# Designed miniproteins, single chains, part 95

Each design is a single chain, and the fold is of that chain. pLDDT is the mean over its residues in the fold that is shown.

## One batch from the design tools (miniprotein)

Design m3311
Fold by ESMFold2-Fast:
Structure m3311 (fold): chain A 75 residues (1-75)
Amino acid sequence: MVREGEAETPGRSGSAAGMAAALAASGALPQGGKSVEEGDTVTTEATLADGGRARITVRLEGEKAVSARAVVELP
């Protein structure tokens, strides 16, 4: 198991929006990226063009994001 590059944002999700914007701006998100909803948690997985993987997990309270974790796995 390999784990590199973790970031967790407690409270309100300002940095989750920033990380999503940075991934979009760099063109790192592939066409057809997938999001999976699990109760109060939304996990988005994207495969980068260079073979890396990005995994963004957002914890929701109702419709509000209260925590976000982003993990980037290098190939």
Scores: mean pLDDT 55

Design m3312
Fold by ESMFold2-Fast:
Structure m3312 (fold): chain A 104 residues (1-104)
Amino acid sequence: PLPALPKITDPEIKEFKAKVLPTLLKITLEVFKRMQVDLNNEEQVLAAAREIKRRVTEYANSLAKLSEEELQALSYEAFGAAYTLMKGEGLPVSLENKVLELFS
């Protein structure tokens, strides 16, 4: 496991993370809309999660400031938020685990 860096509590890092999360949410919503995902269809939701992972990885490669673990956590948070916004209800527990594993 990678040791925690003291600088992770730096206000600049917190501000950067706050900026990144809205961008990940935008990417997630754009993928859901573009793929016309049926949120009741698990296979379609997981296919969208794979495309989101690809786009999020491309975005992260342009930044070079997030760890893999931080990107995974923020991507999962953005995915859950986007799902709730579009569906009107939270991500089912069974689907939560599969999405989390996919982003790992």
Scores: mean pLDDT 74

Design m3313
Fold by ESMFold2-Fast:
Structure m3313 (fold): chain A 83 residues (1-83)
Amino acid sequence: MEEIKKKAEEEAEKVRKRLREVGASEDDAEAAATAILTGANIQDIGFLNTVVGIAASHLSSNPQAVQVVYEGGEKVKKAIEES
């Protein structure tokens, strides 16, 4: 459980920073990072996929930002599956 929380926090922070680098707003970057943390905290892959998808939909005008959100979600998904 603690390892998943650490991995989720690490990946959420990376997503926040990378989203800002690809031109996403601070609010959008924070919302996406929060979605990843929320999904990871429930430890349900279906729920994680849902909240990541919602966050990515708000970034649909920026393909690079959408990719960053999905890549972050995939890394957290792997951490849940490996636990």
Scores: mean pLDDT 79

Design m3314
Fold by ESMFold2-Fast:
Structure m3314 (fold): chain A 93 residues (1-93)
Amino acid sequence: GEVARLMREAARLLQKAYELNPELKEIVDEALDHVARALQAYQDGNREEAVRHFREAAELFEKGAEKSKDNPEVQKILREAAELFRRAAELAR
């Protein structure tokens, strides 16, 4: 569905960000853990939990973007990923 498509797009963007700045591994891994929990909650019919975890993932990607201000390409990728996760949260409602 649409959520799965957004997740595949986000994963590709995050892989590129990691290649450009490996120092982001911890924050990217933490955000992806929240995404995995959001997808599990969505499959279990727990939409409130899914929304919360997608929002937490978006927040972490925004934090990564703020830390990447000296790398404009990485900052842009992380902001785009954050927006995709916010859209996923909206669709999971």
Scores: mean pLDDT 80

Design m3315
Fold by ESMFold2-Fast:
Structure m3315 (fold): chain A 67 residues (1-67)
Amino acid sequence: SAQDILKELMDVGAKVVGAAANKVALQKMYEKTGDPEYKKKAKELQRQIDELQEREHALQRQYDAAL
């Protein structure tokens, strides 16, 4: 149902926000310490954000089609 798709869309959106906040924290740690591991972890989080955003776009299309 459109309601179930909307719930999934909200859950995915929350995960994107959380991952983005974690990425910002890792970038700040890299700026403070110069430790390349923080930069590496931030890049890994960006890949996860990209995958979540693709899922969000797919769910948005499903939601629009269900209306």
Scores: mean pLDDT 88

Design m3316
Fold by ESMFold2-Fast:
Structure m3316 (fold): chain A 85 residues (1-85)
Amino acid sequence: MEEIEKAVEEFLNSEDPEAALRKLAEVLGIPTDFDPRTLMTLVVAKLLELGRYELAIPVAEKGIELYPDNPSLEVLLEQAKKKLE
């Protein structure tokens, strides 16, 4: 959906990535009352569930930069890359 692409682009280019992450979560139908590390994982997992691998990869890479203590993001990133093989 167009709203997902816009929310992803906003997140990737945002100077306030936490606010942009919450907006992306809302667009994906994910509750926004989770902590940011959990939201980051849920957002990437939802993009994978929807088959949006091309969007999941840059979002997961940005998430790893912002939340480097989240090993689940690295697993999800590798899953997204595998789907594009």
Scores: mean pLDDT 82

Design m3317
Fold by ESMFold2-Fast:
Structure m3317 (fold): chain A 84 residues (1-84)
Amino acid sequence: SEEAMERLVEELSKLSPEDQEKVTKALVDTAKYLYQQSSTLQQAEQGSKRILGLAADLLGKGASPDEVAKALRDTADALLAEEA
């Protein structure tokens, strides 16, 4: 999680302030969604670590903020479906 956070901060620093805010909002909204919908704190924490790594990977590949936001939501939904 520390390595994923460091990679994410590096990739965010390359974006415009507007795009940084958009990606940060998508991450916060998705993490809140996971914490509200996950059956356990451990599942929410695991999901949050996964979305941090995914965001860093996608930004590193040149994905747009909209593409990152969609991928985070789709991944959160898939993780929650596995818990059901």
Scores: mean pLDDT 84

Design m3318
Fold by ESMFold2-Fast:
Structure m3318 (fold): chain A 84 residues (1-84)
Amino acid sequence: SVLARAERLGQLVRDTVTAANEAEDPLESDILRGVLDIMLGSFKSVNRDNPQVVALLDQSRAAGEAGDADAAGRLFRQAMLLMS
């Protein structure tokens, strides 16, 4: 279902930010943050004609960059629910 997919992908974003925050190796942290940025950028490019989705993806990216895993996941989940 759309709801289950949004929940799982939001959780994936949250878990990736958490892993980056908890990484003892700075290089591992940088790689995880880079992967997240590429993924979010790709979703933003595909949805470039939907300003509400783009705004939520940008907010999710900013939260992830700030290390706020819960906010990053929640905002990404909201973006996924608006994608149609």
Scores: mean pLDDT 87

Design m3319
Fold by ESMFold2-Fast:
Structure m3319 (fold): chain A 75 residues (1-75)
Amino acid sequence: MSDEELRAAFDALDKDGDGTIPAGELPELLRMLGIPPRSWEELLARAAALGVDVSQPGQTVSWATFLRVMSRLLA
């Protein structure tokens, strides 16, 4: 998956252009990237281990954190 695809998905969820997205948007992002829902539970658990917990209200993900998490989930 290319950096341009990851950036496009991130930017689509970054509604105000502040360079962050809510952590709760990770499932929608995985869906936008074509990752099947059957894989989401394990991928979201791995993301939580990397510091991104979608169940935590108010948690945000920067582009740098997002790129690091996606690199680990897809490798």
Scores: mean pLDDT 73

Design m3320
Fold by ESMFold2-Fast:
Structure m3320 (fold): chain A 100 residues (1-100)
Amino acid sequence: LSEEEEADVKVALALIQLGVEIATTGLSRPEAARRVAEHYARQGRLDDAANFLAALKVEGDTEGYEAALEAIRSVVGPETAEQIEKRADELAEKARKARA
């Protein structure tokens, strides 16, 4: 797989995880996004957190993205959250290129 194709797979899996969280909890999309992101951050699963933010960015889910990012910042602090955001931006761009 190319890096672009790998990024697209990671985005797709993150969106499936969000859908499962919504279906199992009955939470709104932003509340579910916050919960998933907070769980990844608390577990030190920063790669999964970045993949998840990238997925929300690719979907254009501004409300979910802001909720997820705030949850990440509250756990890891602003400096680490900024690094996760940069990684998410790279992954989102690669995923979009795979879809073109």
Scores: mean pLDDT 86

Design m3321
Fold by ESMFold2-Fast:
Structure m3321 (fold): chain A 81 residues (1-81)
Amino acid sequence: MSVVERLMQLVSEAGELQKRAKENENDKEKLKEILEGYKRLREEVERLLAENPDMAPGLREHALELLAGIERKIEELEKKI
């Protein structure tokens, strides 16, 4: 899998977690599961960055933006739980 394909997959996974969070806004147990999903996704983005130190600058910027978005969602969910 290319870095671009992996990054697109991670973006898609973040979108699915966001949809699930919206659908389960009042279900604390489901939100806890979604929070763990975001924490795992954060680790996957961090691993992508660590394993690909020579990736194109534009791809790195996009991966860092995704990571920042995930970290914001983790903070938001932790405040709701």
Scores: mean pLDDT 86

Design m3322
Fold by ESMFold2-Fast:
Structure m3322 (fold): chain A 96 residues (1-96)
Amino acid sequence: SVLRTQLQALKTRLTEKVSTLSPVDQAIVKSAIDEVEAKRDQLVEEFLAVPEKFRLTILGLRLAAADYELSKDDLPSLVSAAKDVKEVEILLDALE
């Protein structure tokens, strides 16, 4: 899957960038990811209500947004990218 390959590449880049952060900033990113995980069932339910023909396009756009955010090298953008990457991972797993 092209989307799985893109997701894995973004996860690797995100992990590398998070590893350069202070422990306090790492905790902020982890908290944001945990918040997304807490909403897993709601995110899946809402996403499965989207017509099938649009699902992969939406995930591709979210990955492109995360890629752009990761290019900015600031904490708020890294948090945004981490949330998008986690949401896409949850939603791709739900489609399989």
Scores: mean pLDDT 88

Design m3323
Fold by ESMFold2-Fast:
Structure m3323 (fold): chain A 65 residues (1-65)
Amino acid sequence: GAAARAALLAELNRDPRVRELAQALFGTPDLASLPEGQLRALLRFLAEHDHDPAIRALAARALAA
């Protein structure tokens, strides 16, 4: 649900690498401010390609929420 997704996005947003990637791609480090299409694209990229298994797991859970 939306509340579960918001909590997962807040946790992802604590990682400075995630913030820097969002800023570079979309002009904002705040995941919660991203339009749904851009947010889903970023979450898919993180779930598939991030080097940190914790970040991959959080992104996959956020996509499913």
Scores: mean pLDDT 87

Design m3324
Fold by ESMFold2-Fast:
Structure m3324 (fold): chain A 73 residues (1-73)
Amino acid sequence: SPGDEAVAEVRRLAEEIKELLAQGMSPENQAKIAELVEKMREIIAKYYDQLSPEQKAEVTRLLLEVFLAGEAA
């Protein structure tokens, strides 16, 4: 479903952001993280209201993981 594809893409973006955070906060990595965060925001803005409660919970968990990884970096 479009919702499943949206959640899968948010998960992919979240993993890429976490990998960049683990590599270190260079200006190049900061710029790339900002681009990936904006892509993630656009997907959430487009699909969030169409997501099931389970899919919304998964998106919230992925966002929390990215936030916590950013605080650790």
Scores: mean pLDDT 86

Design m3325
Fold by ESMFold2-Fast:
Structure m3325 (fold): chain A 81 residues (1-81)
Amino acid sequence: SEIEELLDKLMDAIRKGDLEGMEEYAEKLKELAPEASSLIDQLVKLGKEMIEARKRGDELTAEINEGLALIIRGVILLIYS
């Protein structure tokens, strides 16, 4: 589905530290999945926290935020499956 494809692109942008890509894919996701807008916002927030944690060498915080982001991704897919 287009939602799953955009979620995968969003997660890839987060892993790469691509802040512009994160915002672009999040905006497109909110257009397709407006009921999940709050979850998408939380996913972006967690992604930004992961990027900042990695920049300072805080791998534990980065991994916790990635795990939480993956849970939110799963919830969005459950809603739109």
Scores: mean pLDDT 86

Design m3326
Fold by ESMFold2-Fast:
Structure m3326 (fold): chain A 61 residues (1-61)
Amino acid sequence: GAARRERLRRAAERYKERILAAFPDAEVEVELLDEDTARITFTYKGKTYTLVLSAEVLEAL
């Protein structure tokens, strides 16, 4: 539901902020795949990494 998606979005946004705080020159994209799963794409110094993380994991970070 909408409340779950909002919680997931906030958790994913916090994780993105943490990545950007550590790696200011990085590019970070967040995509919500469903209400419990997010894809995070991290590009740094020409290398791209993709993480698929559950809401439980993101909320624990």
Scores: mean pLDDT 84

Design m3327
Fold by ESMFold2-Fast:
Structure m3327 (fold): chain A 79 residues (1-79)
Amino acid sequence: SRDELIDELAELFEKAGVDLSPLVERVKEYLKKNGREEEIERLEQAKDDPRALLRYIADVLGLTEEQLKELIEQLKKML
């Protein structure tokens, strides 16, 4: 499921010790440029929970299950 893919992605980032701060900043800029500044508050509320944060980012970017699966496979090759 999409939820299981987001969980797997969050676990991969946690195990790799990846700092998500640069990604959060890029998503904030994306929201500002697209007139979605009110959604930044939701992003800020999720920032301390990697799973919730990645779910929110996936929703903002409209990532499909197929795109999440492809991203996970690419990250597994790099880790």
Scores: mean pLDDT 78

Design m3328
Fold by ESMFold2-Fast:
Structure m3328 (fold): chain A 60 residues (1-60)
Amino acid sequence: KKEAYLKMFSKFSEEEIDIFLKTGELVLKWAKENYPQYYDIVKKNFELFKEAAEEYRKKR
């Protein structure tokens, strides 16, 4: 759930959050190419992660 990511972000720097966002994009591309059966769940979780990151940044 999005709230879990928001709580996690309070412990990370902006640089760390940016690295996680970039890594997530790479993981999503890798999953689409190599494990398409998991693509939907990976994409859904990464979308929640991006939403939480945007919400956290707006609150700063």
Scores: mean pLDDT 76

Design m3329
Fold by ESMFold2-Fast:
Structure m3329 (fold): chain A 92 residues (1-92)
Amino acid sequence: KREEIIELARKILEEDARLVEEAGRRSPDPRERRLGREMAEAIRESKKYVDLSEEELKELYEKYVKEGKVREALVVKTALDALERARKLLEE
């Protein structure tokens, strides 16, 4: 079911974001703390894309790669990966 996959993908992304934020908070290096916050923000941004089809997400990924938009490409790929992880967990 598509709706169940999307909901689980959003949960996976939020858990990943919290883990990255926690890793950053544990670092004594202010650069690592900042990186943790920025990575968590990008992962949460990926939640906006999980409503799109895998085909649409692949097209967006290729578009951002061609445009040299590395951050945007990684955000879209992160959404694709979360959807695949959710699908596998539900199919078991």
Scores: mean pLDDT 85

Design m3330
Fold by ESMFold2-Fast:
Structure m3330 (fold): chain A 95 residues (1-95)
Amino acid sequence: MLREVSEEEVEKALAVIDKFVLSSKEPSEEERKELLEAAEILANYFELEGREKLAKLARELKEAIEKKDDEEAKKLALELLIEIGIEEIKEAVLG
C-alpha cells in the first residue's frame, strides 16, 4: 500500500479534491478515476508521514468514491481539506 509520493503528486491530488468539493455537478467516470487516484496518493503520503488522522480520512474518501456515495465523498473531502489547513496553521505558529 505505501509508496514514495512526490510533492508535485500531492499538490495535483489536492487540486483534484478541491475541484470536486467546489463542484455541484456529479463526477464523470473520468473524474471519478482522478478522484480515486488522488485519494490513494494522499492516503499513501499521509501514512508515510505518520499523519494517521489524515491517512484515515483519505482512505475513507477513497471508499466513498468507490461506492459512488457522492454525498459522503464530498463530506470526507471537505473534512480532509480542513484538517490539512489546520495542520499548516499549526506549523506556521510553531515556526
Scores: mean pLDDT 78

Design m3331
Fold by ESMFold2-Fast:
Structure m3331 (fold): chain A 97 residues (1-97)
Amino acid sequence: MSHEELVERILSLASEPPLLKASYFVKQLAGKKLSKKEIATFVLTKLKESNEPMERLEEVISRLHTLGLSEEEIKEVREAVERTKSGIELLKEAVLA
């Protein structure tokens, strides 16, 4: 599966289109050799940083098994998303520091 195909499939797992388009992620992944888990982690963490609702992120995570990720890989993706701060949280920390 190409990086472009995988990114498009990940974004399509959301019931509503995410704010960031597939082309944004594909450009940033150009020239990198990444696993499905690494690509899913990158896409979902960038969506969270862009203030995508947690409900949509959780919906995508729950459907990642349809793309051939293992339960262990999905758990690692979930943990990475949980550790990622939203753009609003990052802005609040910068103002309050």
Scores: mean pLDDT 78

Design m3332
Fold by ESMFold2-Fast:
Structure m3332 (fold): chain A 65 residues (1-65)
Amino acid sequence: SEIEEAISILSLFAKKSLTAQTPVSSVQEILQGLVGQALADKLMEEHGGASLAEALEYLKQLPPD
């Protein structure tokens, strides 16, 4: 699943920068902050904004480390 794969990739970075208060209105900008522009661009191309937005919303529900 694209969503499960995106969650797995982003979970490693989410603990550093993503919080429950992070708005998922700009998926591209959030990804650039988490993983850098080059990887963010690849994720958007491969998975699409909708799948990545769903993954980010799921990760916001996880407890911070």
Scores: mean pLDDT 66

Design m3333
Fold by ESMFold2-Fast:
Structure m3333 (fold): chain A 86 residues (1-86)
Amino acid sequence: EEPLTPEEVRERRIKELLERMRREIEALRREIERRGGSERERLAVELLEAIVERDFARARELLARLREMGLDPGGLAGLEELARAA
C-alpha cells in the first residue's frame, strides 16, 4: 500500500489515541447502563468525555457537581489539573 507521510503518521497517532479514549468512555457508559450505575458514575463519564473533547468549561462544571456529591478531591486530582491547564 502507499506509504504515509510524516504528517499523516502524526495525525493518525493522535486520532488513534482519541478513538481509544472514546472507546473506553463508551465501554464505561455501557457498563453503567447495564448494571444501573449511580448518578456519580454517569457524571464521571460525562467529565471524561468533556476532557477528551477539550470542553474544559463543561469539565469544570461537572467536576464541581461531583464534589458536591462527596467524591474524594484526591481521586480527581489528575482531571482537575487537566481542566486547569486549558
Scores: mean pLDDT 67

Design m3334
Fold by ESMFold2-Fast:
Structure m3334 (fold): chain A 84 residues (1-84)
Amino acid sequence: MEKVEKVRKAAEEGRREGLRIREAVGPGLTAEQQLAALAATPRLPLSEENRAYSAAHTPATLGKEELAEERIKQAVEEAKKEVE
């Protein structure tokens, strides 16, 4: 039953964080504009450093609505990989 609990905890943590991000969505339109700007930026050469940097700054730049969903998905995926 440990596997189920791990996935459940990861999903709950991701959900809690996603909820906090959603609550902090803030200006709405501004979040969408940030999303569009970020989407136009990833033309930079693919690299681990660039990806890590982007991930670190994504929570502040990316639309908070999408962040909430991505957080939940990432948490679940990480739990699945660890539980697998």
Scores: mean pLDDT 51

Design m3335
Fold by ESMFold2-Fast:
Structure m3335 (fold): chain A 101 residues (1-101)
Amino acid sequence: GPAAPLVEFVIDGEVRKMTFEEILALAPSEALRVLLEAAFTVARTSGREIEKIEVTESSERRARLLVHYRDPASGLSGVTEFEVDGQIEALREGIAALRAL
């Protein structure tokens, strides 16, 4: 198939260009993995392209991301913060609802 788009992924001071699937596979915690799934689901649903993800916090139940995105329709770029603090199940339910659209 065609090559999947690469995202710049920043974790523990290291920068790598990776696919969405590779980033999810690398996530060391459930909280970070689910938050990454949420960020990519929101981007896809809104028609935005993720250019860079910075992991600012990661633990077993907490994660925080800075997500750099571009809207191809407007050409505008922006940054948004995604976080989860213990409410991993509620976040999974939200992702499932967005994926059902």
Scores: mean pLDDT 83

Design m3336
Fold by ESMFold2-Fast:
Structure m3336 (fold): chain A 73 residues (1-73)
Amino acid sequence: ADAADAIQGARDIAAELMGRVPSAGAAAEAAGAAVKTLQAQGYSSEQAANMVLEGTPLAREAIAAALRRLGLL
């Protein structure tokens, strides 16, 4: 599948979850779900994490911290 589509899907999941419960925990869950979605598309954990970070440049530090807490980065 297209990497841009996978990243956009991951970003939409993150945005939806953060919109419901704007907390560090919700951001971590959203980032983890996004990485898992990309892994289901055939990407490695590291590749998926980097793609999510690249797709969310304005929130990169927050998403990176969340992924590290989940052990995905």
Scores: mean pLDDT 65

Design m3337
Fold by ESMFold2-Fast:
Structure m3337 (fold): chain A 90 residues (1-90)
Amino acid sequence: KKEEILDELLKAVDEGDAERINKLTPEIVELFKDEDPELLFTKALIYASLGEKEEARRYLAVGLVLWKAKQGKPITKEDIEVFKATFNAM
């Protein structure tokens, strides 16, 4: 269940499908409701520094979804562009 939702999230990011990400947001928020998006971003940086690119990408994507949800804002195509730029800079 959790891995399937994360795989769908990462696929939607790769495809630039903001609508798909927004449909997944309630399930991601429920699965990760005890997580701090700032800590998830920190974990992404740590995993990237260790060469664990898959884990880094997962933490960054979940962190973005939770961050935007806490702001009461949907994911946009611009958010996906910022995500990809941030991940490539890691």
Scores: mean pLDDT 82

Design m3338
Fold by ESMFold2-Fast:
Structure m3338 (fold): chain A 83 residues (1-83)
Amino acid sequence: MEADILEVAGRINYVAGDYDGALASFEKAAQVAAENGDAETLRRIAESARKMAEDAEKQGKTDVASRFRELAERIEKLAEEIK
């Protein structure tokens, strides 16, 4: 599934320290899931983004944490619009 592949790519980029790449991959995953009307996948991607935000905050990367938190909020809103 396209969105699942992009979510995995986002997680790999995050672990590698490529936060810009991780954000882009999660954002693209959310776009694909939204286009498919897949609210369940959107909620999963949002949960992943929130976990990344929490991890980044624990590492003192407050800017990175803020960006992932904002992404999670946008994805959660998309899921509500689709149901």
Scores: mean pLDDT 83

Design m3339
Fold by ESMFold2-Fast:
Structure m3339 (fold): chain A 92 residues (1-92)
Amino acid sequence: EEIDKALAEFYKKHPEEVQKALELTREAANRDPEVYEDALKESKKAKTPEAQGAAAAYIGARAVLRDPSFTPEEKELARRVLEAVEEAIKKV
């Protein structure tokens, strides 16, 4: 799928940003189990580990932005990751 390929390509080009976003995703999932369920559901649509990672990072970024317990700095990182993933998908 084109989206799956775009997500995998984003992870390969920006592995450090995806890894930081995944760390925020794990933190969000620890605070809200529904975040884990959402990330798992989106990961099932992706066929490669890279695309699964990018998809989970995207879900986590959205969760961080809506959770008031995260710092402004963490939310800014989440916003940048969200915008970067959406931009990568648009180019497909």
Scores: mean pLDDT 76

Design m3340
Fold by ESMFold2-Fast:
Structure m3340 (fold): chain A 70 residues (1-70)
Amino acid sequence: MEAAEKAEKEAEEFKQEKLAEGQRLADQGNALGRKLYPELTDEQLQQSRQNGIGMALKKAEAEIAERRAK
C-alpha cells in the first residue's frame, strides 16, 4: 500500500515537473516569437503556447501510462 502511494506521488511529481518545464519553454518561445516575429498577434502567440503545454501534458501522461504498464 505505501509503495503504491509512493509510486502515485512520484508519477504526479514527474507530471508537474514536465508541465513546469513545458510552460517555461513556451514562455521563452513566445518572448522570442514576439521579438523575432512582431507581426504575429498576441492570440497567435498564445495559441502556440497552449499547443506546447498540451503536448507536454500528453507526453507526461504517456510516460506515466508506460510506467504503470510495468
Scores: mean pLDDT 67

Design m3341
Fold by ESMFold2-Fast:
Structure m3341 (fold): chain A 94 residues (1-94)
Amino acid sequence: SPREKLEEFRKKYPQTEELVKLLEKALEEMEKVVNDESLSLEEKFSKIVEIAHKTQLEINKWIKENPEFTQEEIEEIRRLFQEVFDYIMKKLLS
């Protein structure tokens, strides 16, 4: 579950709390879009891509503002975002 991975990441890197909250918010916003029965599949996809793009910009800003993080930690952050996005896409397409 992406929520379990977010919680594990929070425990491993307490200094990333602001980033974890950004990813939790993005996950919640994308789940609301997936569950919105008033939207077409095309409209859901468009909105999810917009949320993902905005979240990616916020993550990139956070990484720039926190230069103490190693390349390995940055890659772990990028994988975490990808796992959240993949989870949402799987729910949308199932």
Scores: mean pLDDT 84

Design m3342
Fold by ESMFold2-Fast:
Structure m3342 (fold): chain A 91 residues (1-91)
Amino acid sequence: QTSQINQYLQQAYDIMQQGASQSPNGTSDGGQIATGAGNGATSTASSVNSSFAQQFQDISQQLSGISTDVGQIVNDQINKYISQISKVVNS
């Protein structure tokens, strides 16, 4: 159970790192969408693994400059992983 949750948390973090690597300096609409998803991931991680919560908090700010298209992809992927974590927790 915990192992499966940690795998989804790691996958969510990997998506955020990929988004951050594509983020130019500054703030954009896509960055705001992705940062919102990052806050959701941080809240989910805080309830199951505090180490991932700190990592999500740090990386989410680096998403602020990504394009709208990339921001939507990051948001969708993070929300999918949050849903998977919720299913495992409720199992």
Scores: mean pLDDT 72

Design m3343
Fold by ESMFold2-Fast:
Structure m3343 (fold): chain A 66 residues (1-66)
Amino acid sequence: PTLAFAGINIDPEEIKRIAEKHGATSVRVVEMEGGIVFAEVTFPTQEQADAAAEELKKIGASVIAP
């Protein structure tokens, strides 16, 4: 599954680290104006995606697509 995340003033490297920790097969991070960060992350399983989403929420990222 692929999840989309957004946050403000989040380190893109921290997003990548959390995604890789949970077994992401693809990570795309885009920095936008105003400190907005958008990320699309693909995982092999729903369980890995759910675990990564919970950790990303702890650093202030919001899931914008399931």
Scores: mean pLDDT 77

Design m3344
Fold by ESMFold2-Fast:
Structure m3344 (fold): chain A 51 residues (1-51)
Amino acid sequence: MTLTEEQQRAIIEAHERLYRETGRYVSPVEALVAAGVLDEAGARALVAGSR
């Protein structure tokens, strides 16, 4: 997908935040949801559509 500069930054910040909070690996899809770029349904569709 094509992401805006603001969305890319929000995703990186969400990823860092989740990693600090959980101490575990955070998937790109989790970061997208946390940043508000994808809802849960959109995240599932993205994962299901990848090959």
Scores: mean pLDDT 70

Design m3345
Fold by ESMFold2-Fast:
Structure m3345 (fold): chain A 86 residues (1-86)
Amino acid sequence: MEKEKLLKEIPAIVEKLKSKDPKVRKEAIEKLLELGEKNLIEPALESLVELLKSKDEEVKKAAEMILEQIKSEENKEKIDELLSKL
C-alpha cells in the first residue's frame, strides 16, 4: 500500500472505530496497529486522542489500547502533548 494513500485514509480508519459493527471496529484497530508498527501513525494521533472524549466506552477503550500499543519514544511526547489538551 502506498504511504501517501494510507495517510489519506487514516481519518476514515479512525472513524471506523466508532462503527456499531464489531468486525469493522476490529479491522480498524488492526489497521491502526499496523500503521504504528510501520511508523505511519502520526497523522492519526490527534484523532485517536480525540476519541478518548467519546461517550461510547468501547470506542474510548479501543483508542486507549491503540495509543498504548503504538506508543514509542518517537511519538510519546506528541501523545502526551495531545492528552494534556483534553
Scores: mean pLDDT 75

